Designed miniproteins, single chains, continued (4). Designs and how they scored, part 63

Each design is a single chain, and the fold is of that chain. pLDDT is the mean over its residues in the fold that is shown.

## One batch from the design tools (miniprotein)

Design m14314
Fold by ESMFold2-Fast:
Structure m14314 (fold): chain A 125 residues (1-125)
Amino acid sequence: MSLEEMLDTFNEIFNTNLTLSRSSSSRDSFDFETKTITLGKNSSRSSFLWLLGQIVFYLATNGKYQLPSREMMEAEPGILDRVPGFSSLPEEAQDLIRGLLELDDSKRMSFDEFLNHPYVQSVKS
C-alpha cells in the first residue's frame, strides 16, 4: 500500500480531507491550516505513521492542545501523560496515540495494526 493509499483510507475512516505533499527538506510536518502532510526526502512508512499519531491527537482533542516536540519526547519518557487533555482521552485513544508516537521506528505501530486498533474500529463503524 502506498502512503497516498494509506492517507485515503485514513480520510475515509476519520471523515477528513488531508492532502499529501513532498518536500526536498529532511523534515516531515503537518500543517493544520492547510490540512497538509509534508513528507521530507527521507520519509518512510514509519515516519508517516508518526504524523498520523499527531493528527489523531489533534482530532481527539479538537485541536485544543499541542503535542511536545519529538526532541522533548526523547528527553523525557512519559511526557505524553502530562500533556493537558491526554489522560482525559478514552484508554483506547491513548493506546493508539502511544503506538503511533513510539520513538523507536522498529516498535512503532504498523498501518495494519492501526486499521485493526479498537479505537479505529469504533470510529469506522
Scores: mean pLDDT 79

Design m14315
Fold by ESMFold2-Fast:
Order: sequence, then structure tokens, then C-alpha cells
Structure m14315 (fold): chain A 68 residues (1-68)
Amino acid sequence: ERRRRLAEEAREWLDKAVQYTKDAIAGKNKEKATKAARYYSRAVQAFLDGDEETARKYKEEAEKIEKE
């Protein structure tokens, strides 16, 4: 079940990565959006690679950027 919950979170990270990528392309807060998209994308990739620790680390970095 914990792995299933992390998979649900990874889908949300993917959705956020896509949304921030669209915002960056449109020029909406490009620097912040680009950084957030990259970290969420890295979190998803780390999850797919089975590196849950790295996935959580990249998610936390993305959330920190969102708060700026």
C-alpha cells in the first residue's frame, strides 16, 4: 500500500511537471516554472528507477521552489 500511495503522488508530480512546463513555454514566471518542472520530472524519473529516496528529495526541492 505504501508503494501504491507513492505511485499516486508520482502521478501528481507528473501533472505538475507538465503544467509548469506549459507555464514556462508561455513565459509565465519562466525561471520558477522551469526549475519546478525539472525537479518534478526528476522526482518521477527517480521513482520509476526505484530510487524512492532520491524521488522524495527532488519532490521536496520542487515544493521549496513553489513556495518562492
Scores: mean pLDDT 82

Design m14316
Fold by ESMFold2-Fast:
Structure m14316 (fold): chain A 57 residues (1-57)
Amino acid sequence: PSEEELEAAKKALGLPDRRAQTWALYVLGYSQDEIAERLGISRSTVSRYIRSGLAAR
């Protein structure tokens, strides 16, 4: 990944809420599988957080 992409991902991972981290990584273009791997949560949890973010938007 580019240096800008790595910086954006670092900032996303610095967020205190796993839902916020999941949404930020999703907006940055990471797949649900990649987000699950990076955050150490299940793909199902990632999918639910993304859907919650879309509904709250």
Scores: mean pLDDT 71

Design m14317
Fold by ESMFold2-Fast:
Structure m14317 (fold): chain A 65 residues (1-65)
Amino acid sequence: GPEAAELARKAAEAARAGDAEKAAEYSQQMFNLGSGGLKAGSQAAADAARAGDAEKAYELINIGG
């Protein structure tokens, strides 16, 4: 839904800015929305963001929703 898409966008932007903590927080909020695909994507995206891979984090978020 629009909420999940907005959180995915914010997570990707935080990852691109190098803010791994903020990216992980937005990914956690997507997880809390309760979609099965978003749960898997959010976890992987958070891990990618922590590694500093903004492109991978964005890709994982997109395939999860």
Scores: mean pLDDT 66

Design m14318
Fold by ESMFold2-Fast:
Structure m14318 (fold): chain A 84 residues (1-84)
Amino acid sequence: MITPEQAREVLERARELAEEVRKKTGIDIALFVLVHGDRVDVVLLSDRPLTEEGRKFAEEAMEKLREYAKELGIEVDVSLVDRS
């Protein structure tokens, strides 16, 4: 069972990684976090199409978030949506 504190830690890490992408690409990413049982779904939403470099940085951020959640023992699914 995921605690509210664990869900908050995942959200805070996701926000840090979204800020890293913003600093590298200049693109703001909105975050949606959904808790479903013992799973957290994190959706990164860009309101514009990502460049190839922007997508690479976003993918790196997503992998860092997955590794962080794994350290916490949390099942996480991380997806990226751009408004192409």
Scores: mean pLDDT 78

Design m14319
Fold by ESMFold2-Fast:
Structure m14319 (fold): chain A 62 residues (1-62)
Amino acid sequence: STRDRILAAAVELFQEYGFDNTTVRQIAEKAGVSVGTIYYHFASKDALRDAVARRIQEELLA
């Protein structure tokens, strides 16, 4: 899904560059979506980070 593609891009970029050094624009470019599409799925960059943290926790417990 588009949401899963955004999360995958965010996981990779946050792990490589860190949260503060990663922009929503870079995540959008990597995911192949618009910045508006990211904000449609996640209310903020912080909300996206929280969703990424939850995904990583779920993957570690699977």
Scores: mean pLDDT 82

Design m14320
Fold by ESMFold2-Fast:
Structure m14320 (fold): chain A 87 residues (1-87)
Amino acid sequence: MSAEELKKKGDEAYKAGDYLKAAEYYSQAGQVAYQQGDYKLAAEYYRNTAKAYEKLGQLDAATVALAQALRLEGQEEEARELIEQAQ
């Protein structure tokens, strides 16, 4: 399954209110995009993963997903600060 197909399944789950399933699909889409060398697309999908975890109230998981996205965008210091502020 392509990263785009996984993202679409995540969007469908998110729209249905199944935020856990949405987070799982978005995370898988991010991993596939990362393996393909598309770090910008991987970062976008990890941000979608963070949004799904926020809807679940799983703020620690959301923070980790957002930090992964920031690192892939070259924002390592912002990712570090986000993790430190969440502690």
Scores: mean pLDDT 84

Design m14321
Fold by ESMFold2-Fast:
Structure m14321 (fold): chain A 58 residues (1-58)
Amino acid sequence: SPADEAARYAREAAEKAGLTPEQVERIAQGMRDAAESGTLGGPEEAVENARKMAEGAE
């Protein structure tokens, strides 16, 4: 589903950014919830948002 794909992209991006497992799962869940509620524009936007969240989480 789009939500599964958004969560997968978010998890991968967060892991590449060096976040902790807890931060990775929180970001992935946030992207899944956003995709399910229709607040995401698509997979590219999901990856962009995941990257920004990863940068902000430190």
Scores: mean pLDDT 70

Design m14322
Fold by ESMFold2-Fast:
Structure m14322 (fold): chain A 85 residues (1-85)
Amino acid sequence: MTLEEFVEFAKRILEAVEKSGLSPEDKERIIELVKKAMEAFQNGDYEKAAEYLREIADILQEKGLPDLAEEVRRMAEKFEEEAKK
């Protein structure tokens, strides 16, 4: 996975979250986790990036956005596979 691919993914997730009707507090929490995942990815820490994505997916599932949570969880799985290489 390239940085460009991750940026495009992050942009899609943040756009969906902004349109989701989640509270401002929940949106801020997810934005912070996306930033942390991006920083971990840029540092080559794919395992840590996957952990942050798992946290995002759990929040989205809990807040009633299961389809978006699944998309984020699939990205975490891709990072976990990259970490094993």
Scores: mean pLDDT 83

Design m14323
Fold by ESMFold2-Fast:
Structure m14323 (fold): chain A 99 residues (1-99)
Amino acid sequence: AAVEALEEAARRAEEAAERVEEIDPEVAEMLRRAAELLRRAAEAARAGDLFEAEIDTSMAIMALSVGLLAAENEGKEEAAELAREALEAAVEAARAVQA
C-alpha cells in the first residue's frame, strides 16, 4: 500500500514534469526533484525504513509546494494545475506511509 502510493505519486510528478518542461523549465525541475524523492521514499518503505520514507516524502511535498507557488505567481495555470495534482498524490502517499 505505502510503496504503491509512493510509486504512483512519483509517476504523477514525473509525468507533470514532462508536460511542464516546455511551459516552465524551473517548475519542471522542482517536479523532477519531487519525483526522485518519492522514488527514494518508495525504496525506503520497501526496505521497511518508514522513518526515511516519511522524511523523503515530506521533502517531496515541500518541493511540489514550491513548484506550485512558482507556477501560480507566474500565472502558468496549466503548470500550477499539474503541480497541484502531483502534490495531492504525494499527500495521499504520506498518509499511506503513516498508516
Scores: mean pLDDT 87

Design m14324
Fold by ESMFold2-Fast:
Structure m14324 (fold): chain A 55 residues (1-55)
Amino acid sequence: SELERLLEEARELARARDEEGFLEVLNRIRRLPVPAEVREAAVDEALKAYAAALS
């Protein structure tokens, strides 16, 4: 799915420490036509991946 693809892309960008790319993908997730609960969970997962990459 589009959401799953964007989450994978966000995780890759987080691992690469590409902050600008990560934020662009995060914005694309936030604009997906999916239920708000699903979007919020995906945003949370992406942010956790970014935080983990900084450790």
Scores: mean pLDDT 83

Design m14325
Fold by ESMFold2-Fast:
Structure m14325 (fold): chain A 56 residues (1-56)
Amino acid sequence: EREEKRKKLLEAIAEVLDGIGDIIEAELSGDENKEEIIEEAEKKIKEALKKLKEVK
């Protein structure tokens, strides 16, 4: 139903924003695990984008 689709869209958008935040924080902090954090965030964003394509 319409409300269910909206909820999925918002959840996917939130996951994209969370992933972007993780990347920014890792870049700014200079963490030793920066590359691994960015790679995991990239995977999260990719999966969220896939969910968005399925709803739209």
Scores: mean pLDDT 77

Design m14326
Fold by ESMFold2-Fast:
Structure m14326 (fold): chain A 60 residues (1-60)
Amino acid sequence: SLEEVRETAIRMMDHMLKQGVPKENIVAALSTYLNGVLSPEEAQRLVEELERLIDERLEK
């Protein structure tokens, strides 16, 4: 489901952030994963959401 995909993507994002992976590499990895499991349009929207979440976490 979309919810399970979103939860998996957030866990991947959190794991990479904790490891100090640069934002650009996190976005690339998430985009690759999401485009493999969602439509291009849904993948793009979720990547944009996650990119905003990365920015919020890096600001803190």
Scores: mean pLDDT 84

Design m14327
Fold by ESMFold2-Fast:
Order: structure tokens, then sequence, then C-alpha cells
Structure m14327 (fold): chain A 57 residues (1-57)
């Protein structure tokens, strides 16, 4: 279910799971080039993951 998936996705990203880490990797590179932080990139990834999970169901 979307709600269940969103809850799991949010928990995994909050715990620094794979999906959040992957987006954080891209953010780390951009942080060096454009100014930002891994935290910022990870938050963006978390929001995307939760939205996708909700939208999916």
Amino acid sequence: AAREAARRAAAEVAAGGASGRLAGKLGAYQNLMYGGSKEHAERVAAARTVEEAIRAG
C-alpha cells in the first residue's frame, strides 16, 4: 500500500538508508561545485521518495 510504502521509505531515508544515500552522493558532488550540503540533498531525496510512494498507491 502507498501509505505503508511511504512510511517505510521515510523511515529508511531518515535512518540514512540506501535511497537517501544515493541522492546524497549526487548532492555531495554538487555541494563542492555549487554550494550546498549532503543534508540538503538527502532531504530532497527523502521528499521525493515519500511523494513517489504516496503517488504509487
Scores: mean pLDDT 58

Design m14328
Fold by ESMFold2-Fast:
Structure m14328 (fold): chain A 77 residues (1-77)
Amino acid sequence: SADRERALRLVEEAERAIKEGKPEEALRLAREAVELARDTSRELYAAGLSAMGAAYRAQGKFEEARKLFEEAQRVAA
């Protein structure tokens, strides 16, 4: 579906933003992916949560990152 394709693209863009040193942009993109994926794909929802976690880790916010990675793992299980 269009929403699933958009969520996948947003996850990919968030991951690219992390690699480019833009964690604030990555968080914004990952949040949009999470919102879309919640209604369409558990796999992409987990990926979006992981991207948010990676963005927080890049900012040195390790506890926030840990909680998001744990949530992503639970969703993907």
Scores: mean pLDDT 89

Design m14329
Fold by ESMFold2-Fast:
Structure m14329 (fold): chain A 68 residues (1-68)
Amino acid sequence: DDEERARRAIERAVEEARKLAKTMPLEDLIARVAGLVHRETADLPADLRAQAINRAAAEAVRIHEEAK
């Protein structure tokens, strides 16, 4: 299930973002979560990969804002 794999990749990236948000600049946080999702979804359709990366980046922004 491609959607489930994408969801799990986003979930793992979000967990990483929560651990780092207080100490990592936003730009670096986005790069890290995008990289994680990209690696975990490399074999999925390009559209689904792009969507997953964008969702993870949006979550990282939200988590970083909340960690202020």
Scores: mean pLDDT 83

Design m14330
Fold by ESMFold2-Fast:
Structure m14330 (fold): chain A 80 residues (1-80)
Amino acid sequence: SAAALEAQARQLEEQARRADRAAKTARENVETLRAWAAQSSPEMAAVYLEKADRGEATAERFTAQAEALRAQAEALRAAL
């Protein structure tokens, strides 16, 4: 039904917003890790930078997930 497709589109849009917030949090954590690296020994800086690189990859994955979810929601709305 149209109502079911609209409800599903809204759920996908909410999931996309949650993914966007997760990406933002991951990027904020990356900034913190890089700040800690700048103030640390070379050995500890390497550990923080490795975590920062993984955090950036995580943020990119959440951003891609949000875009995919919005595309799915748009397709459902277009089918109405």
Scores: mean pLDDT 92

Design m14331
Fold by ESMFold2-Fast:
Structure m14331 (fold): chain A 100 residues (1-100)
Amino acid sequence: SSELRKQVQELLEESEKRGLELGKETADWPEEQRKKVIEEATEELRKELDKRGAEMLAKTAPEDQDRMRALLERLKEQLVSTFLASYYLSRIKIANEKKG
Protein backbone atom coordinates (compact mmCIF):
# COMPACT_ATOMS: atom_id res chain seq x y z
CA SER A 1 0.00 0.00 0.00
CA SER A 2 1.01 3.65 -0.37
CA GLU A 3 0.99 3.97 3.44
CA LEU A 4 3.47 1.08 3.90
CA ARG A 5 5.68 2.57 1.18
CA LYS A 6 5.55 5.93 2.98
CA GLN A 7 6.54 4.29 6.30
CA VAL A 8 9.54 2.54 4.67
CA GLN A 9 10.58 5.84 3.03
CA GLU A 10 10.32 7.66 6.38
CA LEU A 11 12.53 5.00 8.04
CA LEU A 12 15.13 5.41 5.26
CA GLU A 13 15.04 9.22 5.61
CA GLU A 14 15.40 8.91 9.42
CA SER A 15 18.45 6.64 9.01
CA GLU A 16 19.99 9.08 6.49
CA LYS A 17 19.47 12.07 8.80
CA ARG A 18 20.95 10.20 11.79
CA GLY A 19 24.06 9.35 9.76
CA LEU A 20 24.47 12.88 8.38
CA GLU A 21 24.06 14.43 11.84
CA LEU A 22 26.54 12.05 13.50
CA GLY A 23 29.05 12.80 10.71
CA LYS A 24 28.71 16.54 11.31
CA GLU A 25 28.90 16.27 15.13
CA THR A 26 32.05 14.11 15.03
CA ALA A 27 33.81 15.93 12.13
CA ASP A 28 36.65 17.33 14.29
CA TRP A 29 37.00 14.30 16.59
CA PRO A 30 40.16 12.11 16.65
CA GLU A 31 39.92 9.13 14.27
CA GLU A 32 39.96 6.54 17.10
CA GLN A 33 37.02 8.24 18.87
CA ARG A 34 35.06 8.56 15.58
CA LYS A 35 35.58 4.84 14.85
CA LYS A 36 34.37 3.88 18.34
CA VAL A 37 31.28 6.13 18.24
CA ILE A 38 30.18 4.94 14.78
CA GLU A 39 30.59 1.28 15.90
CA GLU A 40 28.53 1.98 19.05
CA ALA A 41 25.86 3.97 17.15
CA THR A 42 25.60 1.20 14.53
CA GLU A 43 25.17 -1.47 17.25
CA GLU A 44 22.48 0.64 19.00
CA LEU A 45 20.65 1.12 15.67
CA ARG A 46 20.76 -2.67 15.04
CA LYS A 47 19.33 -3.33 18.52
CA GLU A 48 16.55 -0.76 18.02
CA LEU A 49 15.61 -2.28 14.65
CA ASP A 50 15.74 -5.84 16.08
CA LYS A 51 13.30 -4.78 18.83
CA ARG A 52 10.90 -3.17 16.32
CA GLY A 53 11.19 -6.22 14.06
CA ALA A 54 10.50 -8.62 16.95
CA GLU A 55 7.33 -6.67 17.80
CA MET A 56 6.14 -6.88 14.18
CA LEU A 57 7.05 -10.59 13.96
CA ALA A 58 5.06 -11.30 17.17
CA LYS A 59 1.94 -9.93 15.41
CA THR A 60 2.59 -12.01 12.25
CA ALA A 61 0.65 -15.22 11.54
CA PRO A 62 2.76 -18.37 12.22
CA GLU A 63 2.71 -19.46 8.55
CA ASP A 64 4.15 -16.06 7.46
CA GLN A 65 6.81 -15.67 10.17
CA ASP A 66 9.77 -17.03 8.15
CA ARG A 67 8.97 -14.70 5.22
CA MET A 68 8.45 -11.74 7.55
CA ARG A 69 11.74 -12.48 9.36
CA ALA A 70 13.62 -12.49 6.02
CA LEU A 71 11.99 -9.21 4.92
CA LEU A 72 12.75 -7.55 8.29
CA GLU A 73 16.42 -8.65 8.11
CA ARG A 74 16.72 -7.19 4.57
CA LEU A 75 15.10 -3.92 5.70
CA LYS A 76 17.38 -3.75 8.78
CA GLU A 77 20.54 -4.15 6.66
CA GLN A 78 19.25 -1.52 4.18
CA LEU A 79 18.57 0.97 7.00
CA VAL A 80 21.99 0.32 8.61
CA SER A 81 23.71 0.68 5.20
CA THR A 82 21.87 3.97 4.59
CA PHE A 83 22.97 5.24 8.03
CA LEU A 84 26.63 4.30 7.43
CA ALA A 85 26.69 5.65 3.84
CA SER A 86 25.18 8.95 5.03
CA TYR A 87 27.73 9.18 7.86
CA TYR A 88 30.69 8.75 5.47
CA LEU A 89 29.13 11.02 2.82
CA SER A 90 28.78 13.73 5.50
CA ARG A 91 32.45 13.24 6.48
CA ILE A 92 33.60 13.64 2.83
CA LYS A 93 31.36 16.69 2.26
CA ILE A 94 32.61 18.49 5.40
CA ALA A 95 36.25 17.75 4.50
CA ASN A 96 35.69 19.17 0.99
CA GLU A 97 33.96 22.29 2.36
CA LYS A 98 36.95 22.96 4.70
CA LYS A 99 39.31 22.77 1.67
CA GLY A 100 37.27 25.37 -0.31
Scores: mean pLDDT 82

Design m14332
Fold by ESMFold2-Fast:
Structure m14332 (fold): chain A 116 residues (1-116)
Amino acid sequence: ADLAKKLLEAARAGQDDEVKLLLANVTSKEEAEALLKAQDASGRTALHLAALEGHKEIVEVLLKFAESKGLDITEIAAIQDKDGKTAFDLSIINGHEDIADILKKWVNKQQARKEA
């Protein structure tokens, strides 16, 4: 709970080094999944907040972390906030096309891996 709150705050604020430090202490798949699926009062995950604010490096760090723990990136990327918006939707709405492209590439890579 406390770790998730710190990650959400660091992702929103663009604190790349803090995000990396918080993730470095998470070794289990179960803890990693719970952390990446944790939502704030608006239903937004760390991925939503990084995409909303345009923090491209944090988006990449979160997705690489999910892959390293064997998590389903399509499931994580499909999480909707209270307005029904995914991280991809928030990146498009806020003009962060580079982040939208990153999210699309990671989701496509995960889907291709499931079909192999």
Scores: mean pLDDT 87

Design m14333
Fold by ESMFold2-Fast:
Structure m14333 (fold): chain A 89 residues (1-89)
Amino acid sequence: SMEEEIEELARRLRERLPTLYNQGLITFEKHYESDEEKTLELVRTSFLMALRREFPDLSEEVREAITDRLIEEIKEETKARREEKKRAG
């Protein structure tokens, strides 16, 4: 399915560009709670620019779908990390 294809492409992007994904996590951890809209815009723009550079043959719809998937994963991981820190002290 298209959803499975997007998940596989998101996985490949994380493997090829781990620095980009980690920078997204850091940006969310530092800024998301203080400025949700700006944090989302900054990370989305960075991912789309990287996808246009590294995967120029992908359609824009596919790049946006990959970006949305990665942002959702970052949101979930950031929330999990905050919950873990609250339990640890």
Scores: mean pLDDT 79

Design m14334
Fold by ESMFold2-Fast:
Structure m14334 (fold): chain A 55 residues (1-55)
Amino acid sequence: SMEEKEKKIKELTKKLHELSQRYREAVAAGDVERARELLDEMIKISNEIKKLEKE
């Protein structure tokens, strides 16, 4: 349903915001490996949100 889809998008968006915060912290700390891992996760979640929005 549209409501279930909207709820999932909101959950993924919240997770993306949390990862963005951790990414900024990793970059500030010079933790290149951690920043890369977080960026990869953010890209995956961003793509999932885009898929749901097009369905």
Scores: mean pLDDT 86

Design m14336
Fold by ESMFold2-Fast:
Structure m14336 (fold): chain A 73 residues (1-73)
Amino acid sequence: MEEEAQRLIEEAEKLKDSDPEKAANLYTRAAEVYLQAGDLDGAEEAVNKAIELDPRNLKAQRVGFEVVRRKRA
């Protein structure tokens, strides 16, 4: 699970300069994988990168809210 998240981040990093929207989607998917694994810090880092690359990505925004909610609990 976490290994899958790392692979998604590596792919996103390769694409962030050429295709930032696709990179943002990959970072968002990595954040979802980290959330499923219970790695809230990993999920936060990944989703913040997604929002930096594509602030209008609604899925990234929703994942970001879920991370904040779980970190407060």
Scores: mean pLDDT 82

Design m14337
Fold by ESMFold2-Fast:
Structure m14337 (fold): chain A 65 residues (1-65)
Amino acid sequence: SMMDGLKNRQAAERAAKEGDGAGAAAASHEASMNGDKVSAQQAARYAELAGDPAAARTARLAAEK
């Protein structure tokens, strides 16, 4: 739903800001499933900057969905 999409986007952005790359990737995947690929791309960038390449890859794949 739209509310779930917004919730997942907020979770992805919060996790990325806190340095939780894996959490950001998981939340961004749910956001991209609702059509919010911008949040998925942002989460991937922050995960990479935090030094979590696995989480960054997961988020990028979610954005490519």
Scores: mean pLDDT 66

Design m14338
Fold by ESMFold2-Fast:
Structure m14338 (fold): chain A 84 residues (1-84)
Amino acid sequence: SEADELLRKGDQALREGNYEEAVKYFEKAVEIDESAEAYTMLGLAYYKLGDYEKAIEYFRKAIELDPDNRYARELLKEVEEKLK
């Protein structure tokens, strides 16, 4: 799907350290398909950028869509610990 292609491109940008580009791909992915995976990846990209407020916002959205999403929950804990 178009959303899956955007998630793949965003993941590639994350791996390359292009966090701003990753945000753009993941934002487009959530616009097309508002999924827990897309919100988790968008949160991760903001976390890598140092935007902890946006990271927390999107991890919470991912958890609302999928309460059993352990990856989003662990990332949320990691960001919250960094703010202590």
Scores: mean pLDDT 88

Design m14339
Fold by ESMFold2-Fast:
Structure m14339 (fold): chain A 92 residues (1-92)
Amino acid sequence: MTPEQVEAMARAGLPQAEEVLALSEEELKELIRKESPELSDEEIEEAVRIAREAARLIVEAYEAAKAGDYEKAAKLLEEALTLLAEAGERLR
């Protein structure tokens, strides 16, 4: 993977990650409940945790890429994408 590819992927995820982090846990719960009203309270709480953690990892990956640590950025981005895939499966 090139440094440009890692930075481009982190940058592509950044707007959504910033949006998720701008919301409180309660606001994010309401958003998830609106999109997936069939989920239990426990499932919503888990989805909120995963979404918020993935968002933090994307922001950290972007900062690592900007600092020139592309290996760290790639690892953080991979973790974030895995968590988002799990959240997407639950929100189906």
Scores: mean pLDDT 77

Design m14340
Fold by ESMFold2-Fast:
Structure m14340 (fold): chain A 67 residues (1-67)
Amino acid sequence: SFEEAKKAGEEAFAAGDYEAAIRHYMTALRLEPDDLETKANLALAVGRLNGDPAGGEAVAEEILSLL
């Protein structure tokens, strides 16, 4: 479910596993594409993974455009 995928993403993020967090958030957004909180968390996870919080937002938008 959306809630399970979102929760899995949050748990992975809290553990510092940003790659897993991104995968789970993408799964959640495939189920509910307009969830702004999950989109923001995806951008934050991408920023943490690449060490560029500002670049994370742009990359997350590109990922969302492909879903």
Scores: mean pLDDT 78

Design m14341
Fold by ESMFold2-Fast:
Structure m14341 (fold): chain A 75 residues (1-75)
Amino acid sequence: MRLEELEKEALRLGEELVEAIKAGDEEKAKELLRKIAELAREAAELYASSLKDEEKREEVRRLMEERERKVEELL
C-alpha cells in the first residue's frame, strides 16, 4: 500500500516538524517542510497514475505544482 506508506511517513515528518518549531530550529524545520512537499508530490503522482482519465491526471499534476510553489514561497 504505497499511498498509505507515504501518508504514514508524512505524518512522522510532521511530528518532527512540530518538534523542530518548538525547539526554534528553523533550518531543520525548512528541511522537513521540503521533505513533506516531496512526499506529497509522490503521493499525488501515485493517485494520478490510478486515474484512467488523462484530463483528471493533468488536473492533479497542476494542483501539486501549485502546492509545491506555495511551500517553496514559505521557505
Scores: mean pLDDT 72

Design m14343
Fold by ESMFold2-Fast:
Structure m14343 (fold): chain A 63 residues (1-63)
Amino acid sequence: KDAQVRAATKAYADTVDAASAEVLRARKHSSPEEYQKTLREQAARVGAANDAYRATVEAAEAS
């Protein structure tokens, strides 16, 4: 169960890093409308990754 939590932690961290890189690129090279769209899409992506991470931790605690 610890290996599953560690893998989930890495996946979440990787998703946050990738989302931050996308937001930074959009900030430098996008219209204000495109930047806002990227912020919304990346926020949803990070939210989904956080939900998956929490589900893995809860499953590990239940086991």
Scores: mean pLDDT 82

Design m14344
Fold by ESMFold2-Fast:
Structure m14344 (fold): chain A 60 residues (1-60)
Amino acid sequence: MANDKATELAREVAEVARERGPRAAIEKAAELAGLPVESLKDLSLEQAIVKAANAIMEKE
């Protein structure tokens, strides 16, 4: 069941990146995963998504 939330996070972040750009997408990933933006801002968008997905999977 944890995979479902991680997949939904990745989908929402990808849509935000398409519509609002990669910085907004990284902020959305941090918000959805409950992480500080500072922990993701030096990563690529793809790396930020992976880190956020791992954080929510560990919480579940």
Scores: mean pLDDT 77

Design m14345
Fold by ESMFold2-Fast:
Structure m14345 (fold): chain A 64 residues (1-64)
Amino acid sequence: AEEDVEKAREYLKQGKLPEARKYAMEAIAKDPKNAEAHRLLGEVYEKMGDTELAERFRAAAERL
């Protein structure tokens, strides 16, 4: 889970949004309570222009 979070963060910094999304989703699949993974996925969706999904994942992170 932590390794996937680090990979998601690194790909996000590089602007590789599909890869960042893949690893953030993998982190959530392995640990559904990982707040950082939900925050990263929200940031990925924001950069992809999906503000609705970005808001949902940010809200999920705040509840964890």
Scores: mean pLDDT 82

Design m14346
Fold by ESMFold2-Fast:
Structure m14346 (fold): chain A 65 residues (1-65)
Amino acid sequence: PVEVPPEVRETLERLRATVPNDAEAASLELIRRRFGEEVAEEVRELIERKDYEGAEKLLEEALRK
């Protein structure tokens, strides 16, 4: 059984409390896990340009593959 050290857990909890809840960051992490790094990076670039329509199209293409 793999167990996370208490020191690491405490550090992560403190970091999460300091950083605002970012739904975009959470969504990008899910995309990376499901579709891979390349798709996540492209979506990130589109969001940075506020091109949400392009991000949606990219995700649709990734789902179709």
Scores: mean pLDDT 62

Design m14347
Fold by ESMFold2-Fast:
Structure m14347 (fold): chain A 78 residues (1-78)
Amino acid sequence: SLLAVEALKPLLKHESENVRLAAAEALGNLAKEGDEEVVQAAVSALVPALYDESESVRLAAAEALKKIGEEKVKAAFK
């Protein structure tokens, strides 16, 4: 749900690397079974995480976006 995406967005900027990592993975899982609106919101939240200070968080965001699908990422940026 969009509510879950909105709840996870601030966790992507949490001081704890483990919290940011878990948030990125959770957003990827939500987008897998979500409506187009949920997918777009999750993609928009995950893209900034590709530039996170932690390599583990960046890789988790990249893997989540890969699983969501390249077409959805392209649609979100047009």
Scores: mean pLDDT 77

Design m14348
Fold by ESMFold2-Fast:
Structure m14348 (fold): chain A 117 residues (1-117)
Amino acid sequence: SARKEKLKELLRELIALLRRMAAESTDPRLRAMLDQAVADLEAVLADPNATEDELVNALMKALDVVAAAVRLEPGLSRELLEELLALVDKLTELYADDPEMVARLEEVRALIEEKLA
């Protein structure tokens, strides 16, 4: 579906941002969590038979790691947080018909906005 292909593009953008978060993180535990989130997303994207539901599940798990890193890592750059916010907005538009996904993305958005204030 067109939505599945767009989700795959946004997950590749998320991988790039997760790698940058790991590079900017001073906590080895957070770096390990971010590296694992990258590996998990790369694995599902490499599977040609991955369903949209499997991609969404991988996204939800990655958003948990993003939320933890934004809360716990004070050293994340404003530029990185702004790019992450833009990606969250693109995902919210793509899944505007999914209240559970929108609620999860709004939680992540609020965390990023708090750090940018």
Scores: mean pLDDT 90

Design m14349
Fold by ESMFold2-Fast:
Structure m14349 (fold): chain A 61 residues (1-61)
Amino acid sequence: MTPEEKARELLSQAIEHARAGNREEADRLVDKAAEILAPLHGVDYDSVRAVLRRYLDEVAA
C-alpha cells in the first residue's frame, strides 16, 4: 500500500464516521491522513490538516 493509498483509505473512513455522527473519530482519521500527506507534498501539517478538515465538513454535510 502506498502512503497516498493509506491516506485515501483514512479519508474514506473519516467521511463515513462523520456521516454517522462520530465526529471525534472522523477528525482523528483526518489528522492521521494529514500526517501522511504533509511530508509527501512538502507542505506543513497544519495547512494540510485545515484543507482536509474543510473537505470533510463539505462532503459530510
Scores: mean pLDDT 81

Design m14350
Fold by ESMFold2-Fast:
Structure m14350 (fold): chain A 75 residues (1-75)
Amino acid sequence: SNATKVIAVALAVVGAWIEKELFGRDTLPELEAFLRELVSPEVAERIVKIFRENYEKDPDKAALEVIKLVEEALA
């Protein structure tokens, strides 16, 4: 279902954020590969870009932009 895809995207993004925050690991390539299969290449690339550009500056803004992008892609 579309709800399952939204949850899967949210969990994957949170996982990448935790890896970066706690361990300093960049798991964005693995995140992008997973999201390409789950939604689309274009949406995956945009999610990764939002994360990369905003996670250190404004993680709340990054989260909201990712949610909006996924909702628009599944509409």
Scores: mean pLDDT 75

